# Ledger of designs, part 36: designed miniproteins, single chains

Each design is a single chain, and the fold is of that chain. pLDDT is the mean over its residues in the fold that is shown.

## One batch from the design tools (miniprotein)

Design m1311
Fold by ESMFold2-Fast:
Structure m1311 (fold): chain A 109 residues (1-109)
Amino acid sequence: SKKEELKRLVDSLIRAAKQALEEIDTNPERLLDVLEGLLGQVEAFIVAAEKYGLPDEFIEKLREIAEKLQELVERIRANGGRPTDEQRAEAKKVLEELIKLAEEIKKSL
């Protein structure tokens, strides 16, 4: 069903975001690649969510998170791919927001 497919996709997104949080402190040199991969997964989830009729409010919040991830990726890239302590803290906040939103979406399904 549409609901079961969205549940699978949101569970995958939650797992990926939680793994990104764990890797942020252990492999800071990989943060750019991790965030780029996660941004791609968020964008793919938005496409699937729109196709399966997820409420517009959730789609808008997902787009806001994707924009924050894109801006952070661009700023880290501008620093030669070396994240600052402030950029790592910003990444943690955005990832925590993503996990919270994804858990809310999962509960609505």
Scores: mean pLDDT 86

Design m1312
Fold by ESMFold2-Fast:
Structure m1312 (fold): chain A 68 residues (1-68)
Amino acid sequence: MSKLEQLKEEVDKLIERYRAGEISEEELGKELRKIGDEAKKVLSKEEVDELEQYAKGLVLDALSEKAA
């Protein structure tokens, strides 16, 4: 599995935990920042952009579901 795929899986797990009510919106934000910091150290600019767009879409969907 590529490092990009591993980090996408970590994003998926965080979103799942947030949807399950296991973590707060504040904790979700902190953990996503940690993933972003790791990504900038190990991924290319193209891969970082792909990961950021992927995470943004999932976060917006999850927040929209809880805000309604």
Scores: mean pLDDT 80

Design m1313
Fold by ESMFold2-Fast:
Structure m1313 (fold): chain A 80 residues (1-80)
Amino acid sequence: MASIEELLEKVREILDRHNVPEDVKETLLDTLRFLYRLTERRDTEEARAGALAAFEDVARDLLDPETAEEVIRVVREGLS
């Protein structure tokens, strides 16, 4: 499992590459950080799956499909 710092850095690199606006980047990174902290308190597969599902919903709402798919893939790998 990647550290939150490593995961946030990878996500930021993807968002920067796709020229995502700073306010949208900050919202996604803050959402990921919040959800990761929830899984730290309850380290179960269910908690990790729930956090991933919540992040996927936010990413698909805020990002274009191509960028959302790439970010979701990296987060899924990081939370596994």
Scores: mean pLDDT 79

Design m1314
Fold by ESMFold2-Fast:
Structure m1314 (fold): chain A 78 residues (1-78)
Amino acid sequence: TARQEVVDALVRFTNALLNGDIEKAREAGERLAEIAKTADPEVRQGAVQALRDIAKVFRDEGNTEMAEVAEEAAELVA
């Protein structure tokens, strides 16, 4: 389902950020945005909120670069 594809893409994106792989995270974020655009608006809004929550966690930990990657992904999905 489109919802499951969005969840799987979000997990891949989050794992790339946690591993510090910025290029992989950006690629995963672009892929997440492509998938989310074909999903129901509610699923897309949920993905945007999850990405903003992820960005906040990294920003609160002082990891500004990873926070910015997550914020960029949220804007692409929105």
Scores: mean pLDDT 85

Design m1315
Fold by ESMFold2-Fast:
Structure m1315 (fold): chain A 62 residues (1-62)
Amino acid sequence: SRELVVELLMHDMGLSREEAEEIVELVERGDFEAAVEMLMRRTGLSRERAERAVRGIAANLA
């Protein structure tokens, strides 16, 4: 569910609720590149790891 994804992003990656919600909204809109870039900027993850995380988010929202 959307809320579970938001809570996992907050808990596992240290994102604020606002940041987690924004990433989820970008993924729901299909703006995967913007979600990857935001996740990298907020967490310091490499592009490869951020891309894997975004794919996981998309799968859990489908």
Scores: mean pLDDT 86

Design m1316
Fold by ESMFold2-Fast:
Structure m1316 (fold): chain A 68 residues (1-68)
Amino acid sequence: SKEEALALAAEGLRMAEQGKYEEAAKKFEEAAELVSGEVRKLYLEAGKLAKEGDVEGAERAVLRAWTL
């Protein structure tokens, strides 16, 4: 569900803030599987940015997803 995806994305952000980039990306990818359309694309983008160490970019993508 969208609520479950939100919880996974929130956990992903916590992991990214701790420098756990691969684990954060996995959480964003899991969130993306529970949603569709633009929200899915934003969670996938957050995962890509987290793998690159772009924590601010990942957070921005997640926050955008949460406004839709």
Scores: mean pLDDT 88

Design m1317
Fold by ESMFold2-Fast:
Structure m1317 (fold): chain A 79 residues (1-79)
Amino acid sequence: SKIEEGRKALEELAADPNATLEEVYERLKKIVEGLSEDEVFELFQLGAEIASRAPDPEKARLLGEALFKVYKEYKKKIK
């Protein structure tokens, strides 16, 4: 499912020391485009959980920032 793809992508990005904010943002944006509103909410909850479990504070911050950017763009698009 798209949600499962999103979870795997977030876990891979959280484990990747070379992942950039832009890479995380672009991957999440593509996943969100295929999801319903309820699924988008579920993905963001998953993302917050994964970010909170990241052992590196810098990686947690990067994931949180990317998730927030995608969420802001999503909200603008549904208006």
Scores: mean pLDDT 75

Design m1318
Fold by ESMFold2-Fast:
Structure m1318 (fold): chain A 47 residues (1-47)
Amino acid sequence: SLLEKIIYDIQYLRRLGYSDSEIIDYLLEKYPHLSREEIRDIIRKYG
């Protein structure tokens, strides 16, 4: 699912040492239909 792919991207980028702010910016570019608030909520719940 799209959510599983987003969670994978979050976990992968955190493993590489990226901050939550950098991960949010990356995901906003990759998934332009998502808001910053929605991405932050996904990180809070699943990251």
Scores: mean pLDDT 87

Design m1319
Fold by ESMFold2-Fast:
Structure m1319 (fold): chain A 88 residues (1-88)
Amino acid sequence: AKKKAEEALKLAEEAIKLAKEALKKAKTMEAINLAIAGAIKASGAEFLAELALKLEGEKAERLAEEALKDARDALKLAKEALELAEKS
């Protein structure tokens, strides 16, 4: 449980970093929108992961799993945004 929450925090932090880089380089609305979506999803994942670390048992496990899923989705969005920003 806690290990998944820690992984989610690490992935969310990376997603925010890539989203900021994408926003800095983006010249198209598509790249901008993907970067914003990635940043918002990463922030949500951080919130869920922090809650998972404060809780125990089944609640912690469920929050950690949701945080990890959201962090992975955020990282994918941030990477797509950066790739589009580099192609534009």
Scores: mean pLDDT 85

Design m1320
Fold by ESMFold2-Fast:
Structure m1320 (fold): chain A 70 residues (1-70)
Amino acid sequence: MEEGLRLAEEGLEAFVKGDYETAIRLFEEARRLGFAEEEAERLIEAVKQGDVAAAMEAAGRIARLVNEAR
């Protein structure tokens, strides 16, 4: 769980920097490790579809889960 949390935090940082390729990779790994699986999948799908609003909403949900897990 701690590793998945760390990857989700790094994914959020990559996402806000506009590095979507790195963000997708990090969120796919966080999801594989069982952290924020549903929210990470929604963010990955939204980014691939170019749905900026849905991607930002999913990122906000992941940020809340990160804060709750600390």
Scores: mean pLDDT 82

Design m1321
Fold by ESMFold2-Fast:
Structure m1321 (fold): chain A 57 residues (1-57)
Amino acid sequence: MKKEEIEKLKILKKVAEELNNKEAVDLFDEAIKALEVDKDSEKALELAREGVLILNS
């Protein structure tokens, strides 16, 4: 498990929290769980991409 990838997702989650974007926060939180608990990098990447898309909309 790449620690750097998890740290990046935590930063994105904090940015989403500061913007009061609950949908993006939930997506980044699920992406972190997919990496830490499920060890599913494909699912984590998909969730992170959706979070970024919502955050930029």
Scores: mean pLDDT 80

Design m1322
Fold by ESMFold2-Fast:
Structure m1322 (fold): chain A 95 residues (1-95)
Amino acid sequence: SAEAEELKKKLEELVKELEELTRRAEEALRAGDLETARELLERALEVLREADKLLAELLKIASKEEKRHAVLLLASASARVLGVLVGLRVAEKEA
């Protein structure tokens, strides 16, 4: 349980970092700052990769409820990163 709690807390911290990076990237896109949006997206993708590795470890040892919570947290964050990625690609094509 202690190992699962530590992995869960670390995953929650990465999700918070991911939310902040995607929020800033969304703000940069709205401002037309495509360079900043791309840099923030690249950082968000790195954080997402680390979160995926932690999720894989958590899924080996976590309870059914903890697994459900972790999967939903990462799925939500991943969807938002995808939204920024699509937005940036559209903006860059129209620039």
Scores: mean pLDDT 85

Design m1323
Fold by ESMFold2-Fast:
Structure m1323 (fold): chain A 87 residues (1-87)
Amino acid sequence: ESIVIDERVLSGSMPLDEALAEARAFYARAVAQGADALELTAIGPDGRRYVRGFDLADPTALERLLAFVRRALDGGASRIVLRALRN
């Protein structure tokens, strides 16, 4: 089972550039800490949870994470939760 080794919460009211910078910093720390994967949970304006996983062995993981943060904020997410996971 995966364990959570780090977590960061981004407000849906956060400016996009700030949210992307926070996501990049979180990714860098997760890699440094030996995480295997990242999980992004977006809370939509309807209160529904949307969960996406990113395998850190994938060299496109950072680009896909940033694209998803952008899409979540564009879609009106009230909150984004980033988690670093280790198996």
Scores: mean pLDDT 87

Design m1324
Fold by ESMFold2-Fast:
Structure m1324 (fold): chain A 77 residues (1-77)
Amino acid sequence: SEAEELLRKAKEALENGDYETAVSYARQAIEKAEPGSPLRIEAYRLLAEAYHKLGKFDEAQRAVDEARREIERLREK
């Protein structure tokens, strides 16, 4: 799926140290992923890691909080 491809690109960017590119692809993967999906949870977790690497700790914390909300959605349904 498009979301899976975008998440793969985000992971590659993160591994290469291209943290801003990783943020961009992770955000795009989130937009294309289904709410409460494992993929959307992973995309938010990757977004949090990329923001943390950039020193953007408030954005990283928001991404962690969103990942937790996605986990809750997955557990409810």
Scores: mean pLDDT 86

Design m1325
Fold by ESMFold2-Fast:
Structure m1325 (fold): chain A 116 residues (1-116)
Amino acid sequence: SSMLEEIREKLKEVLDELESLPEAEPFRDLLDAERFRIPDWESLVPNPMSLSLIRKLLEEGKITSVEEFESLMEQMFTNVRMVFPGSHPLLQKALELEKKFKELLEPIREEEEKLK
């Protein structure tokens, strides 16, 4: 089923809010494996994801539900956990961004449910 335009606009607002946060800088574009010296990047992260890629998919109508949007966002956060062990600063930024994402997404999920 196609997502309502009102829900899509709210998901765009979630991306706008997240991209405004300083913690979002490493996640705005695809993670720079050379910058962060990540060995075996292609094997560790077979499904690379970024805020800009998710925005593009949303704008092109390729994200058809809040659940699909959440799945793509969680893929981005999971990729960071696979690459960075322990209390690495980039992992900490990802955890803070994920927390903010979940807080912003909750009222949108509730609104989508009311429209079903």
Scores: mean pLDDT 81

Design m1326
Fold by ESMFold2-Fast:
Structure m1326 (fold): chain A 74 residues (1-74)
Amino acid sequence: SLEERVEQLERALAKYPDHPEIAKLYVELGKRYLELEDYEKAIEYFQRAIDVDPNNEEAKKLLEEAKKKLEEKS
């Protein structure tokens, strides 16, 4: 399930919090929260991905999408 994928990704993050590869995990976790319509969590994880990898174009685009979705929900 989507919730099981979130739990799996969060376990991976707990093991390697400061590794460059963690940017990919942050992006995947952000995508899962976006699918769950938890836009605040999605924004948080996409921002963390950018903090680790400032050149991550996918994370930047998804961050803007999540922000737009949050504004539409408000």
Scores: mean pLDDT 79

Design m1327
Fold by ESMFold2-Fast:
Structure m1327 (fold): chain A 62 residues (1-62)
Amino acid sequence: MEELKKEVEALIEELRRLGRPDTADLLEKSLHRALKQNDEKALKAVVLTGKAVIERIRAERE
């Protein structure tokens, strides 16, 4: 759980650096919801979503 939380936090930071604060805010909201419910599967889904969005943004900029 704690490792997944840190991974999502790193993804949120990366999204903010990439100029996507609205997406970062949505990811942060999903993180807080999953943590409140102690839902590890939801946390894993948030990680996958964040990674997919970041990869898409990077591909568009390269």
Scores: mean pLDDT 80

Design m1328
Fold by ESMFold2-Fast:
Structure m1328 (fold): chain A 66 residues (1-66)
Amino acid sequence: GREEAAREIAAATGLSLEEADTLLEAARALLDAGLSEEEAARRLAEAWPHLTLEQALYVVRLARAL
């Protein structure tokens, strides 16, 4: 579920669980708006300067699987 996805993101990125949950919600909003996985990942990486594009893509993929 969402909590497990947030834990995976926190482990992969080094972010807190609260920050990971915020990223997951942002990724879901971008996907719900009709963006592709790659476009959503680019938007996340631009908004979160400490996040790599690969990490952003991982977040987006987890959000899509929920």
Scores: mean pLDDT 84

Design m1330
Fold by ESMFold2-Fast:
Structure m1330 (fold): chain A 61 residues (1-61)
Amino acid sequence: MSFEELLAELREKMEEAGLSEESIETVLNNLRAVHETEGLEAARRLAEAYIQLIEKEAAEA
């Protein structure tokens, strides 16, 4: 998965979870910062953690 695809998938999951636009932008901006500082693997791990948390919440909702 490319970084851009990762951001798109995470954005979709956050929208489904009902997060505000500002919260979504903040999370995506944090991923961009991690990607620039620590690389794709660190950004991917952070995004995966967010996706797993959102999916778990959605499964109960």
Scores: mean pLDDT 78

Design m1331
Fold by ESMFold2-Fast:
Structure m1331 (fold): chain A 82 residues (1-82)
Amino acid sequence: TKLLEELKKIVLETIEKALELETDPEQIKRLEELKKKAEEAKTLDEIVDVAVEVHKLLSESPDPELQKLAEELKKKVSELVS
């Protein structure tokens, strides 16, 4: 569906930006795993689950730029479903 493809685009763009900023090897590994899950997502439930996990990971980061990405993800998802 159009909504699935738009959500996948938002989530994947957020992960790519996070990968450019993240310097911790374990967090980079987690983001790469989430990127693969987002690429493989075939249902709205699957991509929403990935978005929630990405938001949680970025929100728990001590890096203000990663926290900002979490807020941007939340805003973009909210705008898409409005």
Scores: mean pLDDT 85

Design m1332
Fold by ESMFold2-Fast:
Structure m1332 (fold): chain A 114 residues (1-114)
Amino acid sequence: MKTVELGASGGSESDLQAALDAAKAAKDADKVILHIDVETAEAAEGAMRGAIALAEALKVDLEVIINATLEVAEDAKRAGEEVAKRTGGEVEFSEETDPVTGEKMLRVTVRVKA
């Protein structure tokens, strides 16, 4: 099983587009994992749009992991729920601690099957 793992900032349209292009180019992948960092409500919206576009473009298993600061936790949850609703995927929420800063964050995981 070949897994391709990609990262993007939700606040960067160019990062999200680069991740989408890289995922589409990975024709030999069985699974794609996309990590998106979210620090603003606008970044949560960007993450939502990018994840939906990626899910619609791919015919392989997709896992989207949104790492959000607690200040935008509700925006990140809403984004993950919308991605799951639009793609028929499943959404999961967990509280994580940044090992470098010690600050708590929300992780939103959306799993979409091919």
Scores: mean pLDDT 81

Design m1333
Fold by ESMFold2-Fast:
Structure m1333 (fold): chain A 62 residues (1-62)
Amino acid sequence: EVEEILSLSDEEIAELAQRLGVSPETIKRALEEVKKALDNKEAASPEAARLVYRIMLVRRER
């Protein structure tokens, strides 16, 4: 669920950053952008949307 992804701990963000080959700050910014887009019914950038999609796939396993 998207709301669960938007409330990830700093540790979980660090693990995802290592798995995805990006910085934790990049993940945090992408999650915040997607959250803001959902709240305002606007589209997130393709980069942010793609990164959040990859996070969802990884989180489906745990």
Scores: mean pLDDT 73

Design m1334
Fold by ESMFold2-Fast:
Structure m1334 (fold): chain A 57 residues (1-57)
Amino acid sequence: MEEAQKEYELGVKATAQQDFGSAAEHYRNAAELLRESAPRLAKRLETSADQLAKMAE
């Protein structure tokens, strides 16, 4: 759980720096860590990661 929070915070910081590729990776890592404990939140983070990855292209 602490790892998921850290990944989420890194994703937020990367988004603020317009590093959308890194942001997408961090959100995806957070989603993976939350998959069992918070599946709804994990799905939302996966969707956000997909959108950020498209912005990085």
Scores: mean pLDDT 81

Design m1335
Fold by ESMFold2-Fast:
Structure m1335 (fold): chain A 118 residues (1-118)
Amino acid sequence: MINTLQQVQALVQQASQLTQETLRLIDQKAPAARVLEKLREVLRLNIEAVLLLLRHPPRSPLEQQVLNLMIEASRLTQQAIKAVRDGKWDEARKLVQQVLDLNQRALALIQQVLAQLS
């Protein structure tokens, strides 16, 4: 369990960093292809975190909340990819910000679970 949560923590930290970079690229009006490349990497990391949590089922309400947040982050990332592809930049920015907020909340909950296992 601890090793799985540490792996999930690393994936979510990397996803958060890439999501922040994606927001910067949107604000700089970077080409859609570059924004989509970053969003697809964020989606991959969030899905990998979900799969790890599903392989090692949540044993507490906090762990279940982490799983739920990561599923929602994956869903919103897919919506952000569609928004970018459709040229809906304001919608894409809002969705990417929501993904960042969900990833940060998941990280805080992972830290709480790891502290309880110490």
Scores: mean pLDDT 88

Design m1336
Fold by ESMFold2-Fast:
Structure m1336 (fold): chain A 104 residues (1-104)
Amino acid sequence: AAEALAKVREIIDKALEKLSEYVSPEILEEIKVLLDRTLAKIEANIDAPLAEIERILGAEATRMIVEAKMLAQENNIPEETLEKVIQIINEMVQEILEVIREAK
């Protein structure tokens, strides 16, 4: 459990590093809040069956994409930049799922 959570944190930190190339520090901080919420939900449900964790991550991924689209609209972020942000979020979620599957 502890090792899996450490790997999840590393994946989130790498996603934040990639996102820093595309968004301002202020927008990055708002995205960081969303990622910290996702990490907290994974930590709270780490002992849950794999199917439940997959459901939670799917719901959080959908929510993060909706919130990223809202942030892009509010901050006049180009569509191309938004597409890269969504790609980074989706890649992060898949890497987290792989870590959790290996830990179960």
Scores: mean pLDDT 83

Design m1337
Fold by ESMFold2-Fast:
Parts: sequence; C-alpha cells; structure tokens
Structure m1337 (fold): chain A 100 residues (1-100)
Amino acid sequence: GSIKVELKPKELIKKSGSDAEIEAIVSSSEGGEYIVRMYFLENGKLIGSQQKKLEIEKGKSKKEKFILKNLKGGSIYDVKVIAKGPNGESKDEGKIIVED
C-alpha cells in the first residue's frame, strides 16, 4: 500500500512571541493506525518534538494540527514530520521563519 504525509504550510513566517500551527496531512491507500511525529530543530539541534496517533480509513486522508508555542524572534526552525504505520513510512520537511 502507499502512504503520504504532507506539511501545510511547508513554509511559515511568524512574529516573535507568536505560536506556529502546522498541519500534517496523512493519506493511506490501505488505511490503519499511523503514528505521526513532528520534530522542530534550530541550527541542527532538536528543540522539541510532538507525537500523535491517527486512524485513517482506506483510501482517505486525515489532518492533524501541531503547535510550536512562543517562537523566538530571529530564529529559523526546521520542521520534520514522519508518519509511520502498517503500510510503511512517509516524511516531509518544512520551515518556520521568525521575524525579530
């Protein structure tokens, strides 16, 4: 079966002290339970991670929202998402740019 995960938005520009909301959209041709892990990195260092479980119907997609709070002005965060379940694994990458 096929699995796909996609970040929306892939690139997000935010103000200092704001929160970033990013959706992971997971699609599965066969369905099943998927663990979605999102990692936030600054200058190659892991600063945070979140994990959620999604149950997906065969041939359908589900969205899950992830929130990174209290963004640091002048920072660029790399966002990595991995969705893993019975029919395999999928990955996507994005970015949060924080203005001063």
Scores: mean pLDDT 88

Design m1338
Fold by ESMFold2-Fast:
Structure m1338 (fold): chain A 59 residues (1-59)
Amino acid sequence: HMELTPREKEVLRLLAEGKTVEQIAAELGMTPEQVQALIDYAMKKLGAESVEELVKAFE
C-alpha cells in the first residue's frame, strides 16, 4: 500500500466498495482493460494472489 500510485489506490477503493471493473472504468474515464492491468500490477506490488487478498491487504 505504501508503493501504490494515487490511481491504483482509487481503483482499489472502488473494488473494496464492491464495484466491478466496468463500473470503475466508467467512473475513472478508463477502459476495463486498463483497470484490469492496474489491478494486476497492484496485486504484484502487494504480493496478493487474488482480488480478495488485494482488497484485504489494501484495507
Scores: mean pLDDT 78

Design m1339
Fold by ESMFold2-Fast:
Structure m1339 (fold): chain A 66 residues (1-66)
Amino acid sequence: MTEKELQALELLFKAREAFNNKDYKKAIELAQKAIELIDSLEEKTDFALEMKKQAEQLIKEAKSKL
């Protein structure tokens, strides 16, 4: 796992925590940062693409709660 993949995973974890705490705006912000890191990867692994899908789904769900 690359350093950027670890940072994206940490951001996604924090985004999910914010979502569970009903801080939907923070969840969206953190998930967007995770997507930006994943999109900056020179090689996109299946794991990185799965994290991106989870982040996009979290953003969609969080926006539905606002």
Scores: mean pLDDT 83

Design m1340
Fold by ESMFold2-Fast:
Formats: sequence, C-alpha cells, structure tokens
Structure m1340 (fold): chain A 81 residues (1-81)
Amino acid sequence: DEAAREALRARYAAQADILAEAAKDAPYTPQNANARETNAKLAEAYRRLAEDRDFDAAAEAFAEVGAGNGLGAEAVRAAIA
C-alpha cells in the first residue's frame, strides 16, 4: 500500500528532525558525547528511510547503535518490501 509507505516515510522524516535537534541541543560533556553521536547517526538513518534510499546503510546504523526498537534491520527490510 503506497499510502501506508508514504505515511511511514513521513514518520521517519519527523523522527530524523527530532533526533538531529537532540544531537545539537545535548550539553557537551564526556558522558553526553556518545548520546550526541548516537542521535546524529539515527537522524541520518531515519532521513535515508524517509527519502526511500540507502536502506542497507540505515539498517547498519540501527544495528551499530543498538536502536532496534521496532526498526531493527529486519523490520526496516520488511517495511520496504
């Protein structure tokens, strides 16, 4: 269903914006360095999904940062199939 895929991409775009903003707003401390990097990587991955591109790179980013909550590599592949 194209409408369902379009709605899913819109949600990915919104999540990318939220995570990109969180990465910028996190205070600079050694404890927050990993959180900022993780948010930046996930924002990029969600942006790729929103643009219907680079699914393998997006799946790899989710696997690398451990962010498999409902959007792990297998869930991403299922959503785009």
Scores: mean pLDDT 64

Design m1341
Fold by ESMFold2-Fast:
Structure m1341 (fold): chain A 90 residues (1-90)
Amino acid sequence: PPLPTPEQLEKARELAEKAAKEMSDRTGHKVEIRVEARDGVLVVTIKVSGPPLTEEERDALGRIAAKLFQELRKLLPDVPVVLRAEEYAE
């Protein structure tokens, strides 16, 4: 499968940054999304810091993550995308 180009990776990071801001605004938690190309795969890591997430907040984050995944698949149709979620309770 084709590797992400530097331009595609930059656009993927822009989409991830937008999603992270939306998640932070929606939940009040600190959210960071990292986008890395590893071994022909696009690895997207969503990191949520702060108090434990409520069920409503988890549902909201899941919807935003699903939208991000769809946007990344449109940008990179031939590159596998892996989403990882990391929750860091304070």
Scores: mean pLDDT 79

Design m1342
Fold by ESMFold2-Fast:
Structure m1342 (fold): chain A 80 residues (1-80)
Amino acid sequence: DEEEVIKKLEEAIKKLKKTDNADLAVEIALEVLEVLKKNPDFEDYAKEFEKTILENISKGKSPVDAIIDGLETTLKKLKK
């Protein structure tokens, strides 16, 4: 369900913008990744989300900032 996935991403972004807790950010990222992987229509979004986070971390972003950027990027693509 696309609407359920969009809602999960919006809630994740809202939670992470209130905290700098890296452990919470990783747990939220894993939950989002599982939701995306459950729907075959979102398999490519799941792969891109994971890749975006890893690339951002490799470029020196914090885990929280990397995950927020990954979530926002995925949300923009899903809403398009």
Scores: mean pLDDT 81

Design m1343
Fold by ESMFold2-Fast:
Structure m1343 (fold): chain A 63 residues (1-63)
Amino acid sequence: MIEKEIELSLLLMQAEIAKKAKDYEKAAEYYRKAAELMEEIGAEKKLVEELREKAEEYEKKAK
């Protein structure tokens, strides 16, 4: 459904804003939410995995 695709785009934008602000904890959270949303809409597993890896990387930077 189009609504979930729009939410995904907004989450990715929020992640980028958080990265620019060096708020890595929030960036990781937004990437994690984006990965969950991609999985729910049936996106390719490789794309979901890439977002998961980004979330893990920023979560590691936040700690």
Scores: mean pLDDT 80

Design m1344
Fold by ESMFold2-Fast:
Structure m1344 (fold): chain A 90 residues (1-90)
Amino acid sequence: AAAKLAALTAAIEHLQRAAEALRAGDYEKAAEEARKAAEHAESAGTPQAKRAAEEARKAAEAAEAGDAEKALEELTEALNHLAAARNEVA
């Protein structure tokens, strides 16, 4: 329980950093942070966390392609799934 919650919190923090990097135009940093978020989300192991990891990876791919709109959309979906994952472990 505590370990899963810590992993979800770390994933959220990295997604927030990815969004900040996108706003700054730093697509390389956005992709890096989104990938770190995916790793932490996957470590939580719940179905919603795994969906968040998938969306975070899509966000990283979009950021690497220079598609800020798609990257932001995928980050938003990942954050929504992480919120659901926290409810699963609460």
Scores: mean pLDDT 86

Design m1345
Fold by ESMFold2-Fast:
Structure m1345 (fold): chain A 83 residues (1-83)
Amino acid sequence: MKLPSEEEGKFIEEVVKEALRRLDERMAAAGIPDTPETARLRVSGIMLAFATALELAMEGKSKEEIRAEVDRIVDETVERLKA
């Protein structure tokens, strides 16, 4: 696998940090409690977002496409947390 550039790595860090913030805010807004189960699902969602952002960046996908896919993963994670 090709390593991302330093600029791409910095972008991935920013995207993941923003995803974590959005996930936390959406969990709070939805009244999702902070339990071991929800913490596990939250960690899984963030790990998937990171892995996906890294993979897409290495494939040369646009910043817009990477953000859109990460946002989709955050949305799906929130839905799973509500289930």
Scores: mean pLDDT 79

Design m1346
Fold by ESMFold2-Fast:
Formats: structure tokens, sequence, C-alpha cells
Structure m1346 (fold): chain A 56 residues (1-56)
């Protein structure tokens, strides 16, 4: 689920293994792989990345 991926990416960003920009790309690509349209996936990934940033 996207929430599990968000938690995994949050941990990696906190550890310095990923940037927020890299996390956004991973979320976008994940959503596209789940059948989400590219524009909708980009928007959803942006919101998910903002949630990660707010938890940092």
Amino acid sequence: MISELEEELLEKVKEGELSLEEAEKILRDFLISQGVEEDSAELAAKYATQRIKEKL
C-alpha cells in the first residue's frame, strides 16, 4: 500500500539514503505501476512527499 511505502521512504530520507526529490520519483513510479495516470500519479506523489516532509 502507498502508506507502507511512505513510511519506508520517510525512514530512508531520515537516514540520508534518499532525498525528498528521489522519494517523490519513487512514489510517482509506484503509482504509475499500480495503474494510476501519469498526471494523477505526479500530483499524488507530490502530496505524499509533502506528508513525508512534514514528518521530518
Scores: mean pLDDT 81

